# Designed miniproteins, single chains, continued (5), part 18

Each design is a single chain, and the fold is of that chain. pLDDT is the mean over its residues in the fold that is shown.

## One batch from the design tools (miniprotein)

Design m16598
Fold by ESMFold2-Fast:
Structure m16598 (fold): chain A 96 residues (1-96)
Amino acid sequence: ELERWVEEVVEEARRLVEAGDYAGAAELLERAARELLRRAGREDEFEEILRLAEEDPAALIARARELYEQGTEANFYQALAMSFVGQAVAARRALA
């Protein structure tokens, strides 16, 4: 069920980007990231993840990979949320 929801979010975000709606894609990805963090019990991490995505995208990717390799469900959800936030920041920068 989670895998299908993630695929639906990714497909919708891609469709919005193809239509030139970078703001809509960013909002969708940020909302999905918040939902993943809520499921992990780490809602308070969103602002720090957003800061890291804006300031150091390479560190964001490295941290997401580290969390994924630790193999807990909460770490998996946070790693996926970090990926979505990184994509949202990239989409917002395409508007600027």
Scores: mean pLDDT 85

Design m16599
Fold by ESMFold2-Fast:
Structure m16599 (fold): chain A 60 residues (1-60)
Amino acid sequence: SKEGYAVYTVEPGDTMLKIAKQFGVPLSDLMEANKDIIENVDTENGGTNVKPGMKLYVPV
């Protein structure tokens, strides 16, 4: 579901873990919200790899 989500644009140097901490949400919830966008979930660096300019759904 996309209701109740903010949209965040990934910046250079961001990680899923940093974004999750920035918004005060569990990393697992952030990853689950974006699993359809992040097709290959690589847990390296404590979360999924993201690219600058990518838009993520953040649970709010």
Scores: mean pLDDT 69

Design m16600
Fold by ESMFold2-Fast:
Structure m16600 (fold): chain A 107 residues (1-107)
Amino acid sequence: SSVARLQEELRRINREILVLMKRMEESTDPAERRALLAEIGNLLQQMLALISTSLSASDVAQVQGLVQHFLDLAQRFVDTGDIYHLTKARVLLIALLSHIDLQLRQQ
């Protein structure tokens, strides 16, 4: 498969995650925040499945670690309402996608 096609699929998933993160920030309902975080988790699993077709097991494992750290930060936001955790999660998402892009360019 084309690296360019994979990159476009990853950009689509990223756009969906950012929309859900914005909805989660704007929601005042803890149950809605939990449901949105579960949907973000599903999108991140789709992303891991996509990159596993093109990246080494070592690179996938590193991305998996960043995904877990992102989910831990997003969960802290859901539990506390503290925007600081959500801001850190957004920064980590950017770093995660930059890492994937760099690894794909080296293939």
Scores: mean pLDDT 88

Design m16601
Fold by ESMFold2-Fast:
Structure m16601 (fold): chain A 55 residues (1-55)
Amino acid sequence: SHMEEMKAKMAKLLRERGWSDEQIENYLKYQEQLEERVKKGDKSPVDLSPLTIKV
């Protein structure tokens, strides 16, 4: 699915940024909650910029 592909790309990007596998997994779980909200017709913006503080 498109979501699965996006999660894989995000995991790779976060890994390149020095995130651990555990941190990535926790982050992706939080993102799943937001994605479920979007599926219900609420397209609230997801801002990733606070999480890229070291870049």
Scores: mean pLDDT 67

Design m16602
Fold by ESMFold2-Fast:
Structure m16602 (fold): chain A 107 residues (1-107)
Amino acid sequence: SILEEIKKHAQEALEALKKGDYKTALEHVKKALELVRKLNKDNPVIKVEEAEFPGFLEILDPSVTEESLKKEAIEHLEKAINSKSVEEASYHLYKARRILLHLVNKR
């Protein structure tokens, strides 16, 4: 049930992102991650990393375009939707969140 709700939010984020609505996509990713955090608090066997992800380094690369960032976020959301565990989904959702935060805060 919770994994299906996480996947539903990931799917809604993916649909918003494909339309170029970065703010709405980010809000759906945040909702999915809130479900992950609640489950991790209630079930400590699920490891959720709050550490910096490799995707942050990609964002700092001057060859990275908005189009490439959008593509990477789409790929991570698709992987989250196809995940078989909350841990796997959370990994991809955190990466998508990092990319979407950058895209939303672009000038």
Scores: mean pLDDT 75

Design m16603
Fold by ESMFold2-Fast:
Structure m16603 (fold): chain A 65 residues (1-65)
Amino acid sequence: SMTEKRVEIVKEVFGLDGKTAAMVVTMDESESLGDPKLDEARRIVLEYRNDLEKLREELEKLAKK
């Protein structure tokens, strides 16, 4: 599914476990993960949810900050 592909991208880019990566993909932007970088990753997932290539590029840029 598209959700599984988004979870795998987040998991690979940030080196997270599958449960934490799934929370980044599925949680509302009004909820905090307690990590500003993961909160920003969630915003990027919401913006680029339909473009997996662009999603990976934007998350990789965030991970390098």
Scores: mean pLDDT 78

Design m16604
Fold by ESMFold2-Fast:
Structure m16604 (fold): chain A 63 residues (1-63)
Amino acid sequence: MSTKEVAELVADYAREHGRDKVSAGAATGYMASRGIIPSEEAASRLLFEAGANDLLVSAESLL
C-alpha cells in the first residue's frame, strides 16, 4: 500500500473518531484489522511522522 493510500486511511480513521490526528499504533492496528499491509516505505513514513509529532500522525503529514 502506497503512502497516499495510508494517508487516506489515516484520514478516514481520524474522521470516524472526530479527530485530526491518530496514534501510529491505532492506525497500524486499524490497517491490520482490515487486512491491509502497508509497504515498508509507507510504514517507515508513518513511524517517522509519529516520532516527530508526539506519536500522532495526520493524513497531511504523510503526503
Scores: mean pLDDT 68

Design m16605
Fold by ESMFold2-Fast:
Structure m16605 (fold): chain A 93 residues (1-93)
Amino acid sequence: SMEEEKQRRIAELLKEMLEELLKKIKELGLEKNDHEHSKFTKNPATQELVDEINKLIDEISKNLPEELSDEVVELIEKLLAENEPKMEELLAE
C-alpha cells in the first residue's frame, strides 16, 4: 500500500516535471509541432527526445484519471533512467 502511494507520488512528480519541461521546450521553439520549426532542429537526438516526451505526456493524460498502464510506467522509468543526469541537475537546483 505505501509502495503504491510512493509510486503514485513519483508519477505525479514526473508528470509535473515533464509538463514543465515540455513548456520550456515549446518556449525555446524546439517542439516539432509543424514543419516550420526547422531552424531549431540542429540535433536529431533532441528532436527524438521531444517526440518521446510529447507521446508520454499524451499517454499519461489519457490514462491518469483511471490508472496508469504498466507500459506508461515503464516508459516513465526508462525516461527517468535515460535522463538521470539531467534530472539530478533539475532536482539539485
Scores: mean pLDDT 52

Design m16606
Fold by ESMFold2-Fast:
Structure m16606 (fold): chain A 100 residues (1-100)
Amino acid sequence: SPLEETLRELLRLVEEIKKHIEETGKLDMKKVEEARELAARAVELAAADPSVPREVLLRLQLVRHELELLVNSSIGKDIEKVLKTLESMRELLEEALEAL
């Protein structure tokens, strides 16, 4: 499924972003932008497929929203808060994959 493949790629990127923070203390904004683009694609794929459960679409919309907030943060990033947000997104993506 194109949606399942996109979700697995997005989940991998979220884990890579988290690992980069754990290793460097820095947020890789290039990877965050890539994740935002994948989340937007996942939402489009889920919205276009009537066989996808509504709860999956809602979880993906939440992930997209959190990534948009992360991109648009002009204030100094609280790394602990960013890590908690990434963990929340990982849980939402895993739940979306399980519901497919």
Scores: mean pLDDT 86

Design m16607
Fold by ESMFold2-Fast:
Parts: sequence; structure tokens; C-alpha cells
Structure m16607 (fold): chain A 65 residues (1-65)
Amino acid sequence: HMKEEAIRRAREAGEKALDQVKNASKKTQENAAFLAAYQVLRPVLPPDEALETARRIAKELVEKR
């Protein structure tokens, strides 16, 4: 499904963003991952769902580190 593919790509974008700011504060890392994930999800999901999903992905990725 298109949604599952978009979420996978959003996670990949978030991981790449985190790698670029891995030595920054946790807040900066979460914000970078959020923005990267949100850009991938924005054209595919409704606005509210894209924001909520991007925030969840960013939080999960930062917590795994």
C-alpha cells in the first residue's frame, strides 16, 4: 500500500537526518528527524495524520539511540 511505503521512506529520511546531527542535542535530533519524515509524508497523508506520524517516527528514532 502507498501509505506503508511512504512511512518506510519517512523512517529512512529520518534516519539519514539523525546521522547528520548525531552529536547534537536530543531536541535538535528529534526536530531534524521530524522535518525529514514530515516532508516525505506531507504529499501522501492528510495534514494531521502526516504531522502525527512524523512526530511518532522522530520520537521512536531518537529513543532507539
Scores: mean pLDDT 81

Design m16608
Fold by ESMFold2-Fast:
Structure m16608 (fold): chain A 71 residues (1-71)
Amino acid sequence: VDVAETLRRLAEAARAGAPGALLAHEVRQLLDIAVSEGRASPEQAALMRRAAEAAARGDLETAADLLEKAA
């Protein structure tokens, strides 16, 4: 999986108004995979965690910005 490409796709979904709960779930799944495979830096992992939290709150703009920054 290309983590950066998937993060950009999720950011676009957030900007398009995708459900925050589903976005949070998708980001957490990607984070778990990327961390387990050693494919996420600590900085990327922190941004992804913050993005999932923002998405869970329905703050889709913040989620999109954080996902783009993590990519």
Scores: mean pLDDT 84

Design m16609
Fold by ESMFold2-Fast:
Structure m16609 (fold): chain A 87 residues (1-87)
Amino acid sequence: MFRVPQELVDEYRAYQEELAPEVEELLEKVAERAEELEAFEKKLLEEAKPKIEEAVKKGDHRGVYEIYMEMVERMIEKLRELAEELE
């Protein structure tokens, strides 16, 4: 089992806390498009899995963190796109 350094965990937690209000509002707005959002999340996870596995094998904790951040950013972009379509 790999372990993420505490400093990266703290950075991720702070990032999530800052985004939480926006994410909650966006999720509420896109509730009727939940199926599309779930499909997009699945695709992101499938694309990220081999990259995460490679980073873990190399002991690249920062790389793992960056992959997770990229996934979060892409998910938020998708939430914003869906919210704009629904207005």
Scores: mean pLDDT 73

Design m16610
Fold by ESMFold2-Fast:
Structure m16610 (fold): chain A 60 residues (1-60)
Amino acid sequence: MEELRKLIEEAEKSNPKEAYFLLDIVLGMIDIMRAVGMEVPEELLRRAEEGLRKAKESLK
């Protein structure tokens, strides 16, 4: 969980290209964690999803 939070925080401080790359990885990790029955804080999921959306918008 702390590793996910660090990656999200790093993406939030990064340029849009780096943020897109990092958040794509983070969302993949969240999908795996949820598939194996791990609880992922909704705040982290929401932040990752919003960050990815903003990065995509910035790259258009």
Scores: mean pLDDT 80

Design m16611
Fold by ESMFold2-Fast:
Structure m16611 (fold): chain A 77 residues (1-77)
Amino acid sequence: EEEELEKIREEFVELARMQAARDNYDKVVAELRARIEADPTESPEVQQLKQELDTLEKYRKEWDERVARYKAIKAAR
């Protein structure tokens, strides 16, 4: 019972942290996209921004999978 309550608290703390990270993620992605659109040249700077965006998109997929797992835990309750 005590161990189960501790695990539940840890899951909800992690969900709150992921929600905050989501807000920052959307802001960063929008900023990167705006910078890429502002520079139509294939400069090294634009290529670096595109690589950063690709990395964030890969992280988003992993993040979405983790959120799906947390939602499954919530649905089981």
Scores: mean pLDDT 68

Design m16612
Fold by ESMFold2-Fast:
Structure m16612 (fold): chain A 64 residues (1-64)
Amino acid sequence: SEKFVQELLERFRKRLEELDVPDRDDLLAQMTLLLNHMLSEGESEQFIQDVVDHMVRTVERRVA
């Protein structure tokens, strides 16, 4: 599950770079803390994926 979170964070980082999001390093740090917290709470990989997908959509809407 650590590998799963690491792969999601890498995809999230690349997406933030593509969108040239200001403060992308801060947003990535916040997401890293959130996903690691969710992992420690025993949240499912599907739920963690849904949270990342929701955040990506939120960022895309903010930039558009």
Scores: mean pLDDT 83

Design m16613
Fold by ESMFold2-Fast:
Structure m16613 (fold): chain A 58 residues (1-58)
Amino acid sequence: TKHAEAAAEALEKSLAEYGKVTDEAGKLGQENGEKAGDSDAVGEAVGKAVEKGNEALE
């Protein structure tokens, strides 16, 4: 279904970003210590994907 597929794609993209941000945060944290907020950005991306999924199911 179009709505379910759009929601799944949004979630999949968010999970991919989560992995990338986590890896980069660890590396940059060790080198610079300036990425304290990376976990917040990950949480926001996941939240937006869930909201978009709910909107697509309406």
Scores: mean pLDDT 63

Design m16614
Fold by ESMFold2-Fast:
Structure m16614 (fold): chain A 76 residues (1-76)
Amino acid sequence: TSEALAAGLAEMGRLAREGRAAIAAGDYQKAVELAERLREKGRETAERTGLPSVAELGEQTAEDLIAEAERVRAAA
C-alpha cells in the first residue's frame, strides 16, 4: 500500500541519516550495522509493496553508506 511505502521510505531515510551521524562520530561499526538495517528495510518494504525498486534503492544506499564509512575510516 502507499502507506507502507511511505513508512518504509521514511525509516530508510532515518537509518541513512543515523548512519552518516555514526560516520561523523567515528563509529564505523555502527554505520555498517545501520547500513545493513537499511538494506533489510528496503527488502521488507519491497516485499510488502511489490516494488522491487525499493529493495534496489535500499541496497544502493547501504552500499554508498558503507563505502563512505570505509573512505572516512581510511583517511583517519
Scores: mean pLDDT 87

Design m16615
Fold by ESMFold2-Fast:
Structure m16615 (fold): chain A 74 residues (1-74)
Amino acid sequence: SSERLLELMRRLTLEGGELIREGGVAEEEVDERMREYIRRNLTPAEEERALTALETARKLREIGDEIDEELAKR
């Protein structure tokens, strides 16, 4: 189901985030591996939804970082 797919993506993102915090891998490397996994293992419809969710999460993270930087200047 789509909910199960999103849960899997969330878990992969959290595990990737832990590796990034530990300094083991760069965030872009984790993202590339996740996109490769999606392309190889999911149907076209599942792939489109998973990639859209991944990109949305990244954009929200970038906006959050920008907001935090702006708030730090106030």
Scores: mean pLDDT 65

Design m16616
Fold by ESMFold2-Fast:
Structure m16616 (fold): chain A 87 residues (1-87)
Amino acid sequence: APLSAAEEEEAIREGVASGLSEEEARELVELANRTLAALEAGDAEAAVRALVELLEAQARALGREVTEELRERAEEIARRAAEEALA
């Protein structure tokens, strides 16, 4: 299920406590919640899109450059994950 507002704020606080900025933690939580909402709706393409954005945001938070190769791998991972979750 998508996170409640209270669960989102708790996840953001935990992200900040783990060394993320508040902005980075909020972006990651929003993208995770969007992915969960798309999966519950059975919308595979929306789930793939949200998960790719989540993986890209996580890479940026870790100081990694978002290259075309990273995007292609993220899309492959996201499609497999969405297909497995919706099977």
Scores: mean pLDDT 80

Design m16617
Fold by ESMFold2-Fast:
Structure m16617 (fold): chain A 89 residues (1-89)
Amino acid sequence: SEQLEQARAAALKAIEDFLSQFNLSPREKEELKKFLDAVASSPLQDSLERERKWLVLAVRSFANVYLFQLSDEEKEQLVQAVENAFASV
């Protein structure tokens, strides 16, 4: 649905905007681009709630695997930025 597409787009923008404040390495920027492209290419979930839960888990996993420069608190702030994007739709 259009609402699901808008929510995903808002969440992806929130991820990019949040991470823009960090001086990510070229490798981290490459992995972020791959992650964002993979999410954008994935089928939409069947509801806003499932899309939110899926994307929150995906972002948390990505941050834990690739964003070693971020503190645990900063990783939770990234997750919260995704949550807030869904609440804004």
Scores: mean pLDDT 88

Design m16618
Fold by ESMFold2-Fast:
Structure m16618 (fold): chain A 87 residues (1-87)
Amino acid sequence: EEEEVQRILEEIENMSEEELLRRKPEAVAYLREVAANSPDPELREAAERALAAVAEIEASGSMSEAELAGLLLAVARGLELAEEKLK
């Protein structure tokens, strides 16, 4: 589990700002899909909470767009791994 999380964080750290921003809408779309359609209520709640938290941070201006994109990608990848473990 920690190794998988570390790998995801390393992948995101190695992405350029441009790549992070390009992938942000895909991560948001994935989180919205999980929030609406996941069979696991805990995963739906986690996705909803992540989207709400990012929206609040974005509204406050406390993080750059690239930092928000990185956070969204990390959460989306984490939930993707959690879904795979539920099979």
Scores: mean pLDDT 76

Design m16619
Fold by ESMFold2-Fast:
Structure m16619 (fold): chain A 82 residues (1-82)
Amino acid sequence: MDEELKEKITKLLSEVPGVDEKTAEEIAEQVVSAARLDGPEGAAETARALLQQRLPGPEGEKLAREAAEKIKKLLEEAGVPL
């Protein structure tokens, strides 16, 4: 498991309004798992879907898309798949 990558994703997610640290950690674990199976694009889609479940509505959709884009860039810079 890439602990550093999980910590970076957790930090990004915890900065999203309405997402607490525990929720961010749970999403980060699933995102890292998705990155190993489907790469950065699959991980970003997983993050977006999970955030939309917790942050419904137009503002939640915007926040989910922004967080997913940041995660995708982070994973691409990290040389995913892990």
Scores: mean pLDDT 78

Design m16620
Fold by ESMFold2-Fast:
Parts: sequence; structure tokens; C-alpha cells
Structure m16620 (fold): chain A 108 residues (1-108)
Amino acid sequence: MRFESTKKTIEIGNSNPVIPKTKSPNEDRAKAMVLAEEGMRALREGDRDRARELALRALEIDPSSALARQVLDVLADPEDEISRSLVDMALSVSKIAEKNGYKVKNIF
């Protein structure tokens, strides 16, 4: 599955979707939120392809969806979570070493 290069607006008439076209403030926003929430869930499960598809679909319905943008932001910086974790770990180790003054008390 690799249908992720499309960024133009396409109406229903696709092979698969059963998305209602009814434009109501509650329904439209609810659809986008549900898709963004599913995208966040997929991201949590490590399913990046599904998360990206759902987030893009949510933005197609409601471009102002903050949750969908957040999902895409995390996907855009896959390395950032690891880099941040490593930096945070290094800072934690440095703080511990500084607080303890590098004491060697476990040998003698």
C-alpha cells in the first residue's frame, strides 16, 4: 500500500470509500477528529503507514485539525524522538555525575 503521493482534492466516486458528503459543522469536524484519533492510535501502535493515511484524510476533510497536524509532525520527525531521548539521557547522566562529584565508593 503506497497511495500517499496524492495531495489534490478528489471527490467521492472512488473504488472504496463510503464517506458522507454532508457539510455540517458537527459532522465534518467529528469525522476529521475520528480520523485524526485513529491516526494517533495507529502511530502509538507503530503503524506509520496507517497513521499517515488517516492524518492526511482528516486534513482533507478539516484542514484546521490540530490533532491530524500533530500526527503528521511526529511522522515528519521520526528521528527526533530518538535524538531527544538520547539527549535527555545524556543530560540525566551528566547531572548525576555532577551531583555526586564522581565518587568511587563501590570498589573499597
Scores: mean pLDDT 62

Design m16621
Fold by ESMFold2-Fast:
Structure m16621 (fold): chain A 92 residues (1-92)
Amino acid sequence: ELEKVRELLERMRENADAPEEVREEVRKELEEFIANHPLVKRIVELIRKVSTEDDEAAREELVEFIKRVFELSPEELERLERELAGEPLPPA
């Protein structure tokens, strides 16, 4: 399900220079997908709150939700937290 969200976000990025009508179509498709998938909708809402409001409670809820649903390793979780904070990833 997250793979579909990533695909739609990549399409939005690829169409950044496209006419507004094309960009709006991709955005609507993403919004419809989010609206019809409760799991994805919750994740996106929490990500939005973290990104726009710097809501620490929403960030903690997002981390716990992702850990529970996707059974992420501690390393994967730490990487996700760093990406959400806008920190550069350490070299591999």
Scores: mean pLDDT 62

Design m16622
Fold by ESMFold2-Fast:
Structure m16622 (fold): chain A 97 residues (1-97)
Amino acid sequence: SKAEEYKEKAVELYRRAVEAARAGRDAEALELFREAVRYARKAAELAGLDEEELRKKIEELIAKGKATTDEAERQKLNEEVLVLELALRGEEALAAY
């Protein structure tokens, strides 16, 4: 789906932003983080998630992640939480990095 494509794009851009930040390329990292937020918000909008639904989904996925013993499932849940946090908090999520 288009929402899934935007979610994957947000994760990709976030990973690139983290790499740029670790390399000291702060301006590049900030632009990549902003692009990740834009795609995360597009994904949430297409999925029909409002602010309350985003907060509830984040809490549910975090609880599920704490309960899982499967590293691959935990990583997938962490990526889902990341996209939802970027959609919910936007620039505030970037500031928390």
Scores: mean pLDDT 82

Design m16623
Fold by ESMFold2-Fast:
Structure m16623 (fold): chain A 85 residues (1-85)
Amino acid sequence: SMKEKAEELIEQAKKAAEESKDSNPNAAAVAEEAVKVAEQLLKKGYYDTAYFMARSGLNAARTGSGILIQMARDAIAHGEELLKK
């Protein structure tokens, strides 16, 4: 299910954030925030959004890419707006 896929990807993003803390602290911090927002979206039943949020954080943490970090920040902002509703 999409819920199970989102849960698995959140765990992968958590691990990637921890692994990138020393090499790229900015990427790690963005991934940690993406995980936090994805977990809240998952609790509200926004499984697709939680999945894409976790994926965005994972990609930022694994690559340290400025573009992917910015994309993750944009995804976090969108997820936070959904959580207000």
Scores: mean pLDDT 87

Design m16624
Fold by ESMFold2-Fast:
Parts: sequence; C-alpha cells; structure tokens
Structure m16624 (fold): chain A 84 residues (1-84)
Amino acid sequence: SDDDLIAQAKSLLEQAMHTEDEKKRTQLFVEALKLLNQLPKSVRRQLPSEVTRYILQFYFEYGSGLLSKEVELAVLKASMLPLK
C-alpha cells in the first residue's frame, strides 16, 4: 500500500541519517527516493512532514537532480510553511 511504501522510505531515510559511511548513506537515500517515486503523484505532493524534513536535509547535500518533480514540489511547499 502507499502507507507501506511511505513507512519503508521513512525507515531508509532514518537509517541514512545515522549512517557515517557516505556511500552507504547515499545508497539508502536513493533507495528511499525510488520507493517514494512509486507513489501516485497526488500522494507524493502530500508526503508526511517527517519524510519531507529528511528529504530537505539530503536535498541540501545531493541537490534536486535526485528528486522527482512531484517530490521536489512537496519539499518546497513544506519549506514555505512559516513556523513564525
């Protein structure tokens, strides 16, 4: 299900955050993005805030080239929400 794909991607992103090896970290991040790219476009635009936050951290390191346009849009929308 879509929820299962999101949960798996979140788990991979959390593993990447705790991985010191750059190559393994990149591999885990890419695998998480592959799972998210399997989601319907509407679901990719409405990703959970935790997932979007992890992607934002890796977006800074790896750039937009690794993200689908729908995931990139979801990340940008989340970053535009004012906390103040």
Scores: mean pLDDT 71

Design m16625
Fold by ESMFold2-Fast:
Structure m16625 (fold): chain A 100 residues (1-100)
Amino acid sequence: MLLPLSPEVQALVDEAREKIKKASKHVDEAERALQEGNVEEAQKHIDLAKKYVDEAEKILAEMERVAATLSPGERIEAEVQIGLLEIQVAVIKLHIDRLE
């Protein structure tokens, strides 16, 4: 069974996931707009995706700060979640770079 995250870390994970989901949605909308020849709409979605990526990275930095204050076991669980979210952010950044 998975050990539960601390409530503070879980709240930050949920917030980061929301920002990542929004960024991913805007990447998909940008790709669709480019396929339709709408460069101006695509740029709007690229800018929004970048904004949500920046917001997610700020939450990840706060998660690292909180993780440093936790017990060793809770810190390991927090660091695993941070690492998984960092991979998701890196994938979104790669997709944004390919659209530009």
Scores: mean pLDDT 86

Design m16626
Fold by ESMFold2-Fast:
Structure m16626 (fold): chain A 71 residues (1-71)
Amino acid sequence: ASRVLSEEEVALLNEVGRAIRAGDIERAKALLEEAVRRGVLTPEQAAAIVEAMEAGDYERAERVLAAAVTA
């Protein structure tokens, strides 16, 4: 992403991070769909985060999220 994130978009990404730390895959999926809809994340980035969570690798899911928001 080459654009500045709004306060609402930053809050959305923070909620994704909270869902990852809670292991709440269903909440994370809903929040990731919203992030993709807003153009904050690509579908591929969202899928990678979900796949990491489903594998139980929450640390990897957080790293993918962090890498995505700094691109």
Scores: mean pLDDT 79

Design m16627
Fold by ESMFold2-Fast:
Structure m16627 (fold): chain A 82 residues (1-82)
Amino acid sequence: DVAARLEEIRERVLSVVPEEKRPEVEELFEALRAALEAGDFATAVLEAGKIVGILVEQGLVDEALEVFLELAGVLEAARAAA
């Protein structure tokens, strides 16, 4: 289930980012979800990249790598179902 996987990744990212970054992260996950529901994979890739970029900016490199691979898996699963 793409939606369930995305929610698990969202909860994990929100648990590690500073509180001031949480609204931006939540907006990016909503934009990613909407793009995936619309079949807009170009926007989905860009929004996923922005989420990973926030983790890199915060110095959370190991978390960024893990989230990058998990989001890539979600995008691949959604694309295969399209």
Scores: mean pLDDT 87

Design m16628
Fold by ESMFold2-Fast:
Structure m16628 (fold): chain A 80 residues (1-80)
Amino acid sequence: MEEAAKIGAEVGEKAKGALGGAIGGREAARYAGGDELEIEIGEGSGATAAAMMKTSGASDEEAGRVGGEAGGRTGAGFAE
């Protein structure tokens, strides 16, 4: 889970914004061995968390990082 969250954060920060959060969460869930549903959960959770961060005034990089981490933790948690 922690390693997946780290991967999600790194990927999300590089991709930026809500899209970054989605991509980070998706890739982190895939890394954790998630199936299609778990990967989709990671993607959706990451996008939602990133969108919330943007609403709070976060930068695109920060939103993507936080979203990717949150999506990665959520998706990886379902895969375990």
Scores: mean pLDDT 80

Design m16629
Fold by ESMFold2-Fast:
Structure m16629 (fold): chain A 74 residues (1-74)
Amino acid sequence: SHAEALLEVKREFPEFSLDDILALLQQNPEWLKLPPEELRKKLLEVLSKKQPLSLSGPYDPRLDPIAEEVKKLE
């Protein structure tokens, strides 16, 4: 699932909060149309090149269902 992909990415990059990852998805809404495996690969590639700017970022409320699933998996 997309939530499992986000959880795996969060485990690989503990420096990035879930909020930071959701903000990245908000900036790239086309990535949510990708299968979970492709989304995971894209996020791993992008985050490996980024430094976190803050512990909070803006995210789209449309991502709330995915965020809730990630919280349930933790």
Scores: mean pLDDT 71

Design m16630
Fold by ESMFold2-Fast:
Formats: structure tokens, sequence, C-alpha cells
Structure m16630 (fold): chain A 78 residues (1-78)
């Protein structure tokens, strides 16, 4: 995998974990399980940001930063 392809995969996974955490909140899942989903999204988004920045992909980095911000805001509201 190129760094760009790896970053795209981490971004996609971060988006999936945000969606899983939101779904958990809607369905009344265990708050600890929801917390873990958002924490995984944060970790994956941070990895994506680093790889996008290293590859010079400013657009990808911005998209990953938005997902990171959303995941952090959702985690803080728990």
Amino acid sequence: LTPKEEADIYLALAQIYVLLGKQGLEKGADPEDVKRMFEKAIELAEKAIKLFRESGDTVGAQEAEEILKEARELLEKL
C-alpha cells in the first residue's frame, strides 16, 4: 500500500467507527462500548492525518481532521 492508500483506509475505518458509535447511542447501547467506538475513531483519524500530511494530501488531512473533531465532540458528550 502507498501512504495515501493507507491513509484512505484509516479515514474510512474512522468514519465507520463514528457511525457505529452514533448507532450505539441511538439504540441505547452500553456507554462504555460507545466510548470505545469513538476512541477507535480518534486513533484511526489521527493515523490518517499523519499519513495524509506526510504524503502532502492537504484535502485528505482536512477530511480526517473533521472526523477527528466530530469523534472528540461525541466522546466529550458521553
Scores: mean pLDDT 89

Design m16631
Fold by ESMFold2-Fast:
Structure m16631 (fold): chain A 95 residues (1-95)
Amino acid sequence: MEKEKLEKEIKEIREEARKEAEKLAGKKFETVFEAIAYAKEKGDEEVAKKLEDIALEETNKILLLEMKIDKRPATSITAEALRRIGDVLDRLLAI
């Protein structure tokens, strides 16, 4: 029952992050990571760093929402959160 509300809030978080990325990079992107790649390609390290902060904030907000409805043991929730943060960091390093 709370799943539909969670999906709506996640969509709003992703949309907000995308709009901030578009505003900073001056171009429309499907993901914040595409915006980071574009800024790095242009040599705009300051914009790239701000976009990395947006990607991390988006990830953190989504994880906090998912943790609120997750009925799994706290250790499992924490392990998944750390893995997803690691995946985001690995993706940022790959750009």
Scores: mean pLDDT 74

Design m16632
Fold by ESMFold2-Fast:
Structure m16632 (fold): chain A 97 residues (1-97)
Amino acid sequence: SSMAELGAAYMKKLEEAAGDAKKSAEILKEMLTRVIDRALEAGLLTEEEAKELKEKLEKIAEILKTTDKEEREKKMEEMGLDEEEKEELNEAVKRLE
């Protein structure tokens, strides 16, 4: 039930941050980082898998906070994302604005 309580608290923060892409991205990053940490503590992830997911999450949050399209595309390219993943993240940024 602590996961449900965590989820409810973060959903409220996300509603309060609606229309603020940078704030929404930081809240999503914090929420997902806590999910990864709890999965690691529960033995659902290895330390290596948790580290890789957190590193990917940091990069995704940085992309979501990047309002300049040219800088965002460069960051997505450096991350090795395919064209489908790039389109999904561009749509996510538009929805958070």
Scores: mean pLDDT 75

